# Designed miniproteins, single chains, continued (4), part 109

Each design is a single chain, and the fold is of that chain. pLDDT is the mean over its residues in the fold that is shown.

## One batch from the design tools (miniprotein)

Design m15798
Fold by ESMFold2-Fast:
Structure m15798 (fold): chain A 82 residues (1-82)
Amino acid sequence: MVELPRLSEEELAQLRREIEEAEKVLEELVANGEVDERQAQLGRASLELARLYLELNEAGVPGAKIAEELRRKQEELRARLA
């Protein structure tokens, strides 16, 4: 089993900043009418998945469990967006 290397505090901080910037950009695109409702839903779903990945890494969850939780979340999001 290949363990994913633990993300450093700097890498976690960078990922958090990237997610926050992407969330801001998406909401600006929505506010400006540059994306439709479906595009907004898909964008928010992608950011929700990225935020879960960040939170699981910050909590020190093992890589195999992170993969399982992300798969479960992706299935949940697909059901919500159908």
Scores: mean pLDDT 79

Design m15799
Fold by ESMFold2-Fast:
Structure m15799 (fold): chain A 58 residues (1-58)
Amino acid sequence: MAPTPEQRAQLVQTAATLLLNGESQKDAKDKVKALAAKLGIDQKDADAIFQQAVDALQ
């Protein structure tokens, strides 16, 4: 099922917070994907949302 706008915002904010706190992209991605799995979000959507957060911070 596609993520809701609220779920997408939660994943983006989580990714941004982890990256701004100095976590590696690998560790931040692993944590975001774990959160997405708990929310029932597809891992491909989680990967895309994480990449969106990375791109927004560059």
Scores: mean pLDDT 81

Design m15800
Fold by ESMFold2-Fast:
Structure m15800 (fold): chain A 90 residues (1-90)
Amino acid sequence: SVLEEVRKLVEETRGFLADPSASVHELVSRFFETFTRISGLLSPEAQSRLLGLLGRTVERLAENADDPEAVRQVILDFLDEVLQIVEEQS
C-alpha cells in the first residue's frame, strides 16, 4: 500500500538522521530526495498538502542552516506530518 511504502521511506530517512556525522548539506539533500520519492507515490490531493508542508519546512531549514540538531528536528517534524497526511488520505 502507499501508506506502507511511505512508512518505509520515513523509517529509512529517520535512520539516516540518526547518524551524528551527517552534515547539514547531507541532511538537506536527503530531505529533498525523500520528499521527491514520497511525492511520486501520492494522489494529487495529498501532493497539494505535501507542497504546502514543503514550503514551511524549507523556511525552517533556511532559518536553522548552521544548526545540524535543529535541521534534524525540522526534518523529523516533516516526516511526522507526512505520515499524518498519508493516513488521512488512505
Scores: mean pLDDT 87

Design m15801
Fold by ESMFold2-Fast:
Structure m15801 (fold): chain A 76 residues (1-76)
Amino acid sequence: SKLNALGLEYLAAGKDDLAVKAFLQALEANPQDLFALEGLAALKQQHRLPAPLREKVLAVMANKSLSSEEAVALLA
């Protein structure tokens, strides 16, 4: 999706807050967006979640029952 593409661009540019927001918006548009969930899981694993957005991201990921390890395993 366009939101996932924006999230990836922001991630590559080191704009972690904008990347998180883009991936969260992608999940609002498609709750089963595995790419958006993996993007958030990667940011969590790399300790790149901005403090103001950290709790929201963790709550969204918990609701989707997906961990960073599980997301990585799906791509292996």
Scores: mean pLDDT 70

Design m15802
Fold by ESMFold2-Fast:
Structure m15802 (fold): chain A 142 residues (1-142)
Amino acid sequence: NKKEEAKKKLEEIYTEYLKSGKKFDIELLLSDPVKYYKSFDLISSVAYVLFEHKLLDGEIYKNFIKASHEITEALSKGETPPEETVNNYVNAVLEIAKKLEELDLPDIAAEVYTNTATLLEYLGRKEEAKELEKQAKELLQK
C-alpha cells in the first residue's frame, strides 16, 4: 500500500545516508554552501518522499523548501537567518518528524531532530536545540 511503499523508500534513503557518512555538516555549509546543497540532505530527501506519497501536507512541504533556501542563502552570505524563517523551518521539520514517528521509523525521526538541533545550536537557539536532542534520545530508548 501507499504507506508501506513510502516506508520502504524512507528506509532505503536512511541506509544510503548512513553508508555515505553524511550528517548535517555546519562546517561544510559555511565553507562551501554549493557543495553542501548538492550533498545528500536527509531531511530534504525524507520530506520529498513523504510529499510524493501524499503523507505530508503540500503547504508544510512548500514552507520547508522555502525556509531551507532562505537559511542556506543567509548563511552563505555570513548573515544570521531571520527569526521568522528559522521558526518556519523548525515548525515544518517537526511535522516531518511526526510523520516519520507515525510510520514507525523512530531512528529516522531521531536523526531529523538531531540534525535540526545542530542547526539551532549554531544559530544560538540552545534551549530549543536541547529540547530536540531530548526528543531524539527518548525515541531511541523505546
Scores: mean pLDDT 81

Design m15803
Fold by ESMFold2-Fast:
Structure m15803 (fold): chain A 91 residues (1-91)
Amino acid sequence: LAALKSPDPEVRVAALRELAGQPLTDEKLQALLDIVRNDEDPEVIRAAVETLLRHGLRSPAVEKLYLALLAGIEPPKSLRQAAADEIEAQW
């Protein structure tokens, strides 16, 4: 989880891809949701959303966020918060 706090976005993306193949714990979920809410890099946010989707975690806000990121549209902060909140409520 330390790699998710790296100042290098490429290191954070690599750490998220590693998490996508691992069992999801409460600690790992909270780290993913913190990235969805607060990360500045669109590729890092997209990797976090892809990790959630690989674990079967879906919501309307997560789907909207993923589509916006794929389209190169900057997602509003409110959509990022809604996506994280909806996943947390399901967990």
Scores: mean pLDDT 81

Design m15804
Fold by ESMFold2-Fast:
Structure m15804 (fold): chain A 68 residues (1-68)
Amino acid sequence: KNYIPIEEASEELKEKLEKLKELSDAEIVQRARELGLPPEAPIAVRDALRYGKVPLDPALIEAIKRLA
């Protein structure tokens, strides 16, 4: 529930999120499953891209980076 604004995220994470904009929600979900990432990872990408909300959980940040 706690998050940081996307403006406060690292440049690496911002670049990864920009790449993920090119994928559909279904493609992100499929990639997360193939990589064995938690089901919260596609939701975290959506919340970051749509609402500018980045998770505080380091595991979810790592999952976002692995999806890109």
Scores: mean pLDDT 81

Design m15805
Fold by ESMFold2-Fast:
Structure m15805 (fold): chain A 65 residues (1-65)
Amino acid sequence: MEIEREADIAMLEIAASVLGFKDITFEGDTATAEIPETDPEEQEKRKKLAEEHAKKLGFKFEAKE
């Protein structure tokens, strides 16, 4: 589980970088990142994608404000 979690964290960091997320941090089972998008529609899409990816890897996702 611990080694598997390290791989999951690395995958989430790569996904966040590709999606243009900034300042990604991990606390327990929660991943938090800034969404630099200013368009509300696009911001919502990116947030949903991040939530889906996090759920698949057993994490929760929270957007920084």
Scores: mean pLDDT 71

Design m15806
Fold by ESMFold2-Fast:
Structure m15806 (fold): chain A 56 residues (1-56)
Amino acid sequence: SIRGSRLFTQIRDFILENPDKIFTVKELAERFEVSPTTVQEMLDFLEKAKLVVRIA
């Protein structure tokens, strides 16, 4: 699972360090060189943990 990976930790920390920024799935996928589906799964996890709010 990506949740246990170093990549997941890097993406999570980047988002949490920038709480006032709006991130798109496309932007994060491009920045971290991962698929959009991987980013969506990660953002769903963070949203369920109430750490971020997603903008469709």
Scores: mean pLDDT 70

Design m15807
Fold by ESMFold2-Fast:
Structure m15807 (fold): chain A 75 residues (1-75)
Amino acid sequence: DAERLERQAKAFYEQGWYGLAVEQYEKAIAQEPSVERLKALIDAYRKLIEKTSGPVKEEAQKKLKEAEEKLKELS
């Protein structure tokens, strides 16, 4: 259920658990993509990038670009 995964992602985001938030947003988007979900995923990746370093940050930056490209295709 994409709506359940999105609600869980929002809860993680509100706690500052951005890594867990992006995981749940990605699962929600995999089930049912939407512009709103992609924007939320992009925001969560931006927060994750701010709070991480090294390989985790590099992977998050790559995933952010992928999400931005998906948003461009959907919008």
Scores: mean pLDDT 87

Design m15808
Fold by ESMFold2-Fast:
Formats: structure tokens, sequence, C-alpha cells
Structure m15808 (fold): chain A 56 residues (1-56)
């Protein structure tokens, strides 16, 4: 979904700006996911996926 893609992009951006910190990407995903009406778990997972993709 477009919401999950936006959360992944937020996690990727946060990880890139913080030297590849996965936890920062997950936290960014949780925050953006909450704003989009996603659960905490969904936001953290999508943000983490974005962070991992950005670090590879």
Amino acid sequence: SEKLKKVEEAGAKAAIENDGDLNTGMEAGQKVGRELGLSETSGKIAGGIGAVKAMK
C-alpha cells in the first residue's frame, strides 16, 4: 500500500541520516505509521525494512 511505502521511505531516510542506525529507522517508521493510522508494530516493521534496504 502507499502508506507502507511512505513509512519505508521515512525509515530509510532516518537510517541514512544516522549512519545506518536500524533503531532510528524503526522509530521513524513507528512515528510516521502512527500519523497514517497504522499500528505500532506495522510502523516499526515497515520502518525497519526501509532502513535495511537503505543500508544495502
Scores: mean pLDDT 81

Design m15809
Fold by ESMFold2-Fast:
Structure m15809 (fold): chain A 66 residues (1-66)
Amino acid sequence: SSKENDALAAVARALVEAEGDALSPAQVQRAVSLIAEGASPEEIARATGLSLATASRLVELYREGV
């Protein structure tokens, strides 16, 4: 849906703002895909190398946007 797409765009933006140049485009895409699939913060952190705190914040941001 348009709301889900907007929420995913907000997540991608927040991730880039939080991590800057530390993440590759592939890592950003992987994190966004996992969030869209409903993955837990722990699963996102494990798959992408993000901190659990960052992963939790991104999941919360996505849920607030949908």
Scores: mean pLDDT 76

Design m15810
Fold by ESMFold2-Fast:
Structure m15810 (fold): chain A 74 residues (1-74)
Amino acid sequence: MAPSPFELLNEIWRAAEELRPLEEIEALVREYIKQFNLSKEQLEALLDMLIALQTNPEARARLREVKARILAEL
């Protein structure tokens, strides 16, 4: 069963907060794009929101790197 938008966003948030491997965070973001057919602009806004809500600088850095990688391919 596919996760809800809220559940998948919460998983991305937790993966970044827990400092999981960059590849895991990237995979979760790609799954979100695939399930909800996000445009480049929608994805950028979503990731910027998640980055702004993170309190851990390392978690923010991981989300910024994932954003840079995915946006380079869109």
Scores: mean pLDDT 80

Design m15811
Fold by ESMFold2-Fast:
Structure m15811 (fold): chain A 94 residues (1-94)
Amino acid sequence: SAHIEEAKAEILEELRRAGASERVLRAAEELLDAEYKARKLIAAGGPEEEIRAAIEETERAARRFIEELERETGDRELAREMLEELDAVFEKLR
């Protein structure tokens, strides 16, 4: 979807302007891709096993994103706030 790719590009640009490193940007991109995949499977009524695997992939990517951002900022609360912002963006694309 063109709209998802545009939203992803905008989020990554915002993170880059905030001074995020290439490691944080890569972790954010992996999280966005995993979350999009999970939401697409759920919306399509995909197989339960595939939905479960996609959710687990999203949780793993979210953990990696928090770890990389905390490593740079020393602020785990900031990382969690950024995850909430990403969730809000995906809800707007429903």
Scores: mean pLDDT 76

Design m15812
Fold by ESMFold2-Fast:
Structure m15812 (fold): chain A 78 residues (1-78)
Amino acid sequence: DDEELLKEWTEYLLSRGASPEDAKRAAELIVKGVKYARQKKWDEAAKYFEEAADIVAPYDPELAKNLRRTAELLKKKA
């Protein structure tokens, strides 16, 4: 459920010290990335994960690195 996934990512990012605005925006981008990846829209999914990585980088550098790695793998599928 995309709504539950959005809630979980928002709560996680808040726990990492993200502002409510950054947490919500990054969570929305991660959920969009997952949704587009499920539809095999690899380039669009990669773009959303890259944008999310830029927002989360100051709060969780390891998550940002993993999001960027995921985006690169998705681009190779396109």
Scores: mean pLDDT 87

Design m15813
Fold by ESMFold2-Fast:
Structure m15813 (fold): chain A 60 residues (1-60)
Amino acid sequence: SLMEEAARAGQAARNGGGAAGAWELVKTGSGTDEVGRRILEASRAGDGDAAARAAEQGGK
């Protein structure tokens, strides 16, 4: 699902893809703008775990 992909993107931002990688994925996906915004903020802070958590919460 989109939420699972977003969570994975957040993890990737921390481990390899970087914040730019996570941003590209969220920007391309037609998801919820609020979840995407949280992921972006967490990625900017350099915290992929926070981005993944935001995606999980949004999926609820």
Scores: mean pLDDT 56

Design m15814
Fold by ESMFold2-Fast:
Structure m15814 (fold): chain A 93 residues (1-93)
Amino acid sequence: SKKAQELKEQALKMGDDVQALLDEGRARAEADPATAADVLTRTAAESRARAKELTALTKQASSLSRDATLSGVGATILAIGAEEEARLLLERL
C-alpha cells in the first residue's frame, strides 16, 4: 500500500537524521574540547529521543504490510544502533 511505503520512507529518513546528528555532535566535540562534555551529553539525549520516535514509527509501518514489516525491521535495527551509539558517547565523558 502507498501508506506503508510512505511510513517506510519516513522511518529511513529519520534514521539518517539521527546518524547525522550523532556525527555532527562528535565533530563539534572534537573541534572544541572545552565544551565537549556538554555537546556530547546534549547530542546523546536528542539522539535517544529521536531513536524512540523512529522505533514507534517503525512499529506503525510494520502493522500495514509484509513489505513494511521487512522495512520496519531494518529501521528498528537502525534505531537500536543509534541508542547504543548515544550511550557510548555518554560513557566517553
Scores: mean pLDDT 64

Design m15815
Fold by ESMFold2-Fast:
Structure m15815 (fold): chain A 99 residues (1-99)
Amino acid sequence: MVIRLRIYDENGNEIASLDLHINEEKNTGIITNLWVDPAYRGRGYGKKLLEKAVELGKELGVEKLLAAVDESNKAAIKLAESLGIEVISTREALEIINS
C-alpha cells in the first residue's frame, strides 16, 4: 500500500509531499519522495510532514519506519533521525519495497 501525504497553503497549492509505503506483512513503513517547495523550505513543513508520517504509521501498525533521503540533503537526514526514522539509500528502499 502507498499513501501520499500532502501539505497545502492557504490558496490550495501543494507545498510539501511524501510517499509512505506500507508493508503490512513486515509491519514496516518506508518514506520516499520527500519534497518541500523551495520557497517554503526552512519553515518546518518537512518536519510537519515527517511527523504526520510517523503518526499515521503508528496508527497502521508500523513497527519500523525508514526513509530514503538524498545523501546531499543533510537537513532532512538530521530531521528524520531526530524523529526516530532510520535513513536508508534509495537502492535499499527499492530492494525492501520490491521484496
Scores: mean pLDDT 81

Design m15816
Fold by ESMFold2-Fast:
Structure m15816 (fold): chain A 73 residues (1-73)
Amino acid sequence: AKEEIDRVLDELRAAAKDSPEQDKIMELIDRLRKAVEEKNYSEAEKALNELSRVTQDRRLVLKLSVALAEYRA
């Protein structure tokens, strides 16, 4: 559900506060949230892929990937 995506994005935002890439991670979170709201799944997937390269929190990226797939299905 969209609520699960929002929860995982909030967890990822909190985890990013100690990252040197904080600004980039915040930008990608905003892009992903906007893409989901607009049902632009290709843009959401691109933002998710960029997040996976920038953040070290693989657990949250995996949770987000699952939540996005569940929302799309």
Scores: mean pLDDT 78

Design m15817
Fold by ESMFold2-Fast:
Structure m15817 (fold): chain A 97 residues (1-97)
Amino acid sequence: RLDEVKAGAVALLDTMIAYVEPLDPAFAARLRAVKAEIEAATTIAEVQRLTVEAVLEFAELLIERGELELPEDASEEEKIAATMGFLTSWEVAQRNA
Protein backbone atom coordinates (compact mmCIF):
# COMPACT_ATOMS: atom_id res chain seq x y z
CA ARG A 1 0.00 0.00 0.00
CA LEU A 2 2.79 2.45 0.91
CA ASP A 3 4.67 1.44 -2.29
CA GLU A 4 1.49 2.02 -4.37
CA VAL A 5 0.97 5.49 -2.81
CA LYS A 6 4.66 6.32 -3.45
CA ALA A 7 4.36 5.15 -7.09
CA GLY A 8 1.37 7.45 -7.67
CA ALA A 9 3.09 10.42 -6.01
CA VAL A 10 6.33 9.84 -7.97
CA ALA A 11 4.38 9.67 -11.27
CA LEU A 12 2.67 12.99 -10.42
CA LEU A 13 6.02 14.61 -9.50
CA ASP A 14 7.54 13.34 -12.78
CA THR A 15 4.69 14.99 -14.75
CA MET A 16 5.20 18.30 -12.87
CA ILE A 17 8.98 18.10 -13.44
CA ALA A 18 8.48 17.48 -17.20
CA TYR A 19 6.26 20.59 -17.41
CA VAL A 20 8.56 22.95 -15.44
CA GLU A 21 12.01 21.74 -16.66
CA PRO A 22 12.04 24.01 -19.78
CA LEU A 23 10.35 26.90 -17.88
CA ASP A 24 12.03 26.95 -14.45
CA PRO A 25 14.99 24.55 -14.04
CA ALA A 26 15.45 25.68 -10.42
CA PHE A 27 11.86 24.69 -9.56
CA ALA A 28 12.38 21.39 -11.44
CA ALA A 29 15.42 20.74 -9.21
CA ARG A 30 13.32 21.44 -6.07
CA LEU A 31 10.62 19.02 -7.31
CA ARG A 32 13.32 16.35 -7.83
CA ALA A 33 14.41 16.86 -4.20
CA VAL A 34 10.77 16.39 -3.07
CA LYS A 35 10.55 13.24 -5.26
CA ALA A 36 13.63 11.84 -3.45
CA GLU A 37 11.99 12.65 -0.07
CA ILE A 38 8.79 10.84 -1.18
CA GLU A 39 10.85 7.78 -2.22
CA ALA A 40 12.54 7.82 1.23
CA ALA A 41 9.26 8.34 3.16
CA THR A 42 8.21 5.59 5.60
CA THR A 43 4.52 6.50 6.06
CA ILE A 44 1.54 7.23 3.80
CA ALA A 45 0.92 10.46 5.77
CA GLU A 46 4.47 11.70 4.96
CA VAL A 47 4.02 10.91 1.23
CA GLN A 48 0.66 12.74 1.22
CA ARG A 49 2.07 15.82 3.01
CA LEU A 50 5.06 16.09 0.63
CA THR A 51 2.82 15.59 -2.42
CA VAL A 52 0.29 18.24 -1.30
CA GLU A 53 3.07 20.76 -0.58
CA ALA A 54 4.58 20.18 -4.05
CA VAL A 55 1.18 20.47 -5.81
CA LEU A 56 0.38 23.73 -3.98
CA GLU A 57 3.77 25.25 -4.93
CA PHE A 58 3.15 24.11 -8.53
CA ALA A 59 -0.35 25.69 -8.42
CA GLU A 60 1.22 29.06 -7.50
CA LEU A 61 3.51 28.80 -10.56
CA LEU A 62 0.51 28.07 -12.83
CA ILE A 63 -1.41 31.03 -11.35
CA GLU A 64 1.60 33.35 -11.87
CA ARG A 65 1.87 32.14 -15.50
CA GLY A 66 -1.87 32.75 -16.11
CA GLU A 67 -2.51 29.02 -16.72
CA LEU A 68 -4.97 28.88 -13.78
CA GLU A 69 -7.69 31.43 -12.99
CA LEU A 70 -8.69 31.03 -9.34
CA PRO A 71 -10.23 33.51 -6.87
CA GLU A 72 -7.84 35.09 -4.33
CA ASP A 73 -9.62 33.21 -1.52
CA ALA A 74 -9.44 29.81 -3.27
CA SER A 75 -9.01 26.92 -0.83
CA GLU A 76 -6.05 24.52 -0.94
CA GLU A 77 -8.49 21.83 -2.13
CA GLU A 78 -9.64 24.08 -5.03
CA LYS A 79 -6.01 24.83 -5.98
CA ILE A 80 -5.16 21.10 -5.91
CA ALA A 81 -8.22 20.18 -8.01
CA ALA A 82 -7.49 22.87 -10.63
CA THR A 83 -3.79 21.87 -10.78
CA MET A 84 -4.64 18.17 -11.23
CA GLY A 85 -7.05 19.08 -14.03
CA PHE A 86 -4.36 21.16 -15.76
CA LEU A 87 -1.73 18.39 -15.48
CA THR A 88 -4.14 15.74 -16.81
CA SER A 89 -5.00 17.94 -19.83
CA TRP A 90 -1.31 18.77 -20.46
CA GLU A 91 -0.24 15.10 -20.24
CA VAL A 92 -2.97 14.04 -22.73
CA ALA A 93 -1.84 16.83 -25.11
CA GLN A 94 1.81 15.68 -24.86
CA ARG A 95 0.90 12.02 -25.53
CA ASN A 96 -1.11 13.02 -28.65
CA ALA A 97 1.51 15.46 -30.04
Scores: mean pLDDT 81

Design m15818
Fold by ESMFold2-Fast:
Structure m15818 (fold): chain A 61 residues (1-61)
Amino acid sequence: MEKLKEILKLYDALVEEGVSKFKATQVATLKALNPKISVKEISEKTGVSASTISRALKKAK
């Protein structure tokens, strides 16, 4: 339950930061599959800015 709740919070935070639902889903999925993935790696794979991902992760903790 806890891991899924954290991923849902990350998705919501990304959408609040103006990320499209499609891109927010990609970011949340990558974090769910690899919890140790870096912000830079997620940014490179999804095209979402590292600063946006970092802010969303801070809100989702």
Scores: mean pLDDT 80

Design m15819
Fold by ESMFold2-Fast:
Structure m15819 (fold): chain A 85 residues (1-85)
Amino acid sequence: AMAAQRRRRLEETAAKIRELVEKKDYDGIVEILKSLPSLEERLQALRLADLPVETIKNIAKKLGVEEEFKPLIEIQEARERVAAR
């Protein structure tokens, strides 16, 4: 029950993030991510949004958390490399 509610909330957050990416509103994305209580939830929301690695890097820079986001960036780069084959 709790896990399903958390996943639904993160999926709704991911949908909003995707909408803001289309609008190139990185400040709006940063505000949404700051509303999430933990770094883990922020990383999960970005992963669910399936954003390009370059977009994730721009968000991390604006949040000042590039080091914390480095594992997600590396995973996304690896996934894009595998998906291209």
Scores: mean pLDDT 75

Design m15820
Fold by ESMFold2-Fast:
Structure m15820 (fold): chain A 91 residues (1-91)
Amino acid sequence: MVAEELERIAEEVEELAEKTEDPEVAAELRAAAENLRKAAEYARRGDVSAAAAHATAALILLSTAALLSEDPELQEEIRRLAKRAAEAMEK
């Protein structure tokens, strides 16, 4: 379940990266999605430590994207996805 949820969140983060016109925000969102996918892969392997490290990196990248964004709707969507990712890791 955790790996599947992280993959779904990564897909939604990539969709946000495609919707933004800000290349810096898009780059941070794509980096976050990549780290969420890596977290999912490590979770499937049972490597809890590596999964947590990549999930933490993704949360930092999502936070940075929200701070760089001047679009309040995009900021809210990023925070929603970050919350979902954090909750998926805590169960």
Scores: mean pLDDT 86

Design m15821
Fold by ESMFold2-Fast:
Structure m15821 (fold): chain A 73 residues (1-73)
Amino acid sequence: GIDAPISPEEAASVRQLVDDALTAAKEKNDPELIKQAEKVREMADQAIAEGNRIDAGVVTLAAAVLLVESRKE
């Protein structure tokens, strides 16, 4: 269920996506995207630490959106 513990594999996937989004934002050198990606990284760490599956899902979506935006030309 939504209150189930976040698995190590799920946590690793969330962290990887957030890292990819932050890297892409930095490569694009967009200050606003970088700030958003850094905030999403903090939210990811918090959600994983608390085992909040809903927040982890929201963070995953936010990171995916930031990654797409950072790769737009």
Scores: mean pLDDT 81

Design m15822
Fold by ESMFold2-Fast:
Structure m15822 (fold): chain A 90 residues (1-90)
Amino acid sequence: SVDEVLLAGERGDVELLREALKDEDPEVVAAAVYGLVRLGEDEEALKALPSVEITDENIGMFKELLDVAKDEKLREKIKEKIEKYEKSLE
């Protein structure tokens, strides 16, 4: 579940986050990438980011990552994903 994956991110359970990247639920995959970014697993998060779908449910947490992510390239890619989603609502 999304909640289980978010809690895994909070406790630093990188292995659970890696397994969650394979989930069929796009919200579970998004929560896993969010957790990886917060844990500083920037390279793994960058590799997984193309599989993330921005939705009304997860956009808030990805906007939070713009303030927390240490890697500039990761911030730029997250911002691009958010902007593409917001433009699609126009």
Scores: mean pLDDT 84

Design m15823
Fold by ESMFold2-Fast:
Structure m15823 (fold): chain A 55 residues (1-55)
Amino acid sequence: MEIKEEEIEEYLRKLKTVEGDSKDSGAKNETLVEFEDGTLMSVEDAYKYLKENKK
């Protein structure tokens, strides 16, 4: 089944996001997402993984 990019982005938004312990002075922090199996990836890598794994 074909998954749209928008659906992948929404899925990533539902995953647990972890930010570095940094002061909130702007969007300079690297954001990681945690998959259901506990795997941590950057949002960009997770996006690519879901796009490839679901296709």
Scores: mean pLDDT 62

Design m15824
Fold by ESMFold2-Fast:
Structure m15824 (fold): chain A 91 residues (1-91)
Amino acid sequence: SASNDDIATGLAAAVQAVRAAGGRVVSASISYDEEKGTITVTLRIEGPTEETARKAAEAAGDALRQHVKGAVSVEVRVEGTTATVTVTLQD
């Protein structure tokens, strides 16, 4: 299972990676599904171009995977200059 400290460290690293890639984190959310025993972390990212948004989202996903050993899945979706990174963790 992922610890809260690992999630916090991963989120901080992801935000830094987005900024280094020239993107911006527009929103971050964490939700818990008690029935499934899962934690979902969602980052919405914007860049000045589709290429920048994609690069920033990939960097964020990599940072989250590196710091959160309990990551079940990482999903990256890019639509125009906006990208969404969704990380699902088993509690």
Scores: mean pLDDT 80

Design m15825
Fold by ESMFold2-Fast:
Structure m15825 (fold): chain A 97 residues (1-97)
Amino acid sequence: GEAEELVERLLERGLSREVAERLLEALERSRDEFARRLALRLLRLALEAELSPEELEELAELLVEAIEAEEAGDVARAIGLFLRALGIIIEEELRKR
């Protein structure tokens, strides 16, 4: 599926297998369509932004925590974590100018 394909591409870009496996599990476990779609969009943007392995690791960990926060019903925490993940992508894109 789309999640497996995106995570495999992130592995090729230097994401650790440990975090990649946790990310894939979180994406597959998620039952919230909006949270899952947002995470997949952020992963696609991260690939397009050509994030470093360190930035990919941080972004992936933030997305795992965001999905877990949503599953726990902590919407404010989930939003904050998604915004932090987006911030990594924005910073890298602005740096490319």
Scores: mean pLDDT 87

Design m15826
Fold by ESMFold2-Fast:
Structure m15826 (fold): chain A 86 residues (1-86)
Amino acid sequence: SAAEKLAAARAELERTRTEAVQVAYPLTELSPEELAELQKKAPDMLREAVALGEKLGVSVGRAQELLDRIERAEEAVKTYSAILAA
């Protein structure tokens, strides 16, 4: 049970980071080599998207929601890892 929840939380974290890349940077601005690096920097990219949204007068709720999801997934990974560590 706890092992399954840990695996699910890790998968959710990776999926949310991928979505963050898509939200923070449009495809027209990315090179293939930058895409791999940006997955590691997903939280910073979301902050950049929020700043850009403010400048453009566009809703930032989407980027904010993804930040919340990343935080929740990280907490879940930490919690279930601690349970499995006895």
Scores: mean pLDDT 72

Design m15827
Fold by ESMFold2-Fast:
Structure m15827 (fold): chain A 90 residues (1-90)
Amino acid sequence: SNKEEILNLGSELGILTMQYWIIKKYDPQADPALLAQVSALLDQGQDVVNRAEQLVLQGKEDSPEAKALIREARALIAQTQALLDTLVAQ
């Protein structure tokens, strides 16, 4: 269901946020420009997920707006993961 999708997106974003924090704290060689990009994408992802969750509370999880936010969150999560993978590979 779209409710489960939104919950899963929030969980995936939480995992990426934890990975970002670990890299930032323990990798002194991490590219600060890439870290800043990841931070900005995580902030954008959180905004999109929060907006999708608000639609769930309104019973609008199947709306075109909710479906658009799910697609946007998926894209942001994928982009964030790709940048985090790049940071780990350095």
Scores: mean pLDDT 89

Design m15828
Fold by ESMFold2-Fast:
Structure m15828 (fold): chain A 85 residues (1-85)
Amino acid sequence: MPSKEEVVERILALLDEMIADLRAAAAASTDPELRALLDQAVAHLEAQKAWLLANKDSLSLEEAENMLRGQEAVRAEWRAWLAAA
């Protein structure tokens, strides 16, 4: 059974993966409007990572698992959007 610490580490890894993917997409884009949107998305994910690091000790295992499921859904949406571009 995953511990809360293992779930939090998985969320952090997922956020880092999404940040890297979006930064790569921004660097590959020549569209300034698209780059601005991707940069804003990266800033939001970095803010979520900072919040998680500050609040991880206050989270229950159930809350951490719910957050992981939410972030997996967000990653799936970003991957679908990037693949369609």
Scores: mean pLDDT 84

Design m15829
Fold by ESMFold2-Fast:
Structure m15829 (fold): chain A 65 residues (1-65)
Amino acid sequence: SAATERAYEEARKLLEQARKMIENGASKISVERTLDYARLLAGKTEEPKRQEILKEIEEIKEEIA
């Protein structure tokens, strides 16, 4: 549906924003908040796109751990 596609596109933009935040030296807390919002949007998407977003969130979390 149009709503699930919008949620996917917004989640993708948040993941890109999180990576830019890391490049710019943003705090771990700020990056984690951005990833939490991306995770909420992933819940509004459909498989396999949902797992794609969730996997990328975990990859970014490992980068900041």
Scores: mean pLDDT 86

Design m15830
Fold by ESMFold2-Fast:
Structure m15830 (fold): chain A 74 residues (1-74)
Amino acid sequence: MDREALRRQVRSLAETVAEINLRAGVDEETARREGLDFAVGFLLGIAKAIGVAPDQLAALRATLDAIRAELLAE
């Protein structure tokens, strides 16, 4: 998965979680932040569970952290 495809996955998952939180009465800023935190944690959790090598997992974490920061700045 390239970085652009990964960014689309993070955004899609984060938006889904944020929408659920917004419907539950959570404020927009908190819903957006929680959605992004969930998306990053979920993708890292899957990668860990399927046995991605430690070096690749560290690189994925760094990439996901950068994507999270970019999407928060939007």
Scores: mean pLDDT 84

Design m15831
Fold by ESMFold2-Fast:
Structure m15831 (fold): chain A 94 residues (1-94)
Amino acid sequence: MTLVIVVANNSSEVAKTLQARLDEAAAQGVTTVVVYARSPAEVSPISRSLQAAVESGRLDIVLRFGSTTGRPVASDYKPSQEDLDAVRDQVLAE
């Protein structure tokens, strides 16, 4: 089962509820969370919570940047580990 989170000019609101949403997803047996954002800058306010979720090993976090090329497709494209590491390094550096 997959949970989808969209970050679009609402990073502060997402940050307030993210931990509760991740905990609820894990409790419901969700194994994959897809975070859709326009850019790494939109992920920066929630980067610490996303890093903690990845480090916990309970959930696979998939980051997608697609609004620059149009609306992201709602399913199935998993970024490479290299893409995930690049985003993680960039948001942690900010």
Scores: mean pLDDT 60

Design m15832
Fold by ESMFold2-Fast:
Structure m15832 (fold): chain A 77 residues (1-77)
Amino acid sequence: MSLEQLAEMLQREAGLSPEDARKVAEAFAEFFKDKDLTKITNEDLEEFFKYLEEKYGLKLSEEQKEAVTKVLSSTVL
């Protein structure tokens, strides 16, 4: 899946703005670059959301985090 396709899904399913969806998609690709996606834990996802806040300045609500997790789980996890 392309980053653009992932960003579009995040806009539709998680209610993110185009800019925020693109940041999430780019951050996900960078953070999980060297990780086995079949072995991602809840702890890895929590660290990802912290990374997103620290590097991209994007703090998601708990509802947005849940929606993003569902999109990622259905598309890449």
Scores: mean pLDDT 77

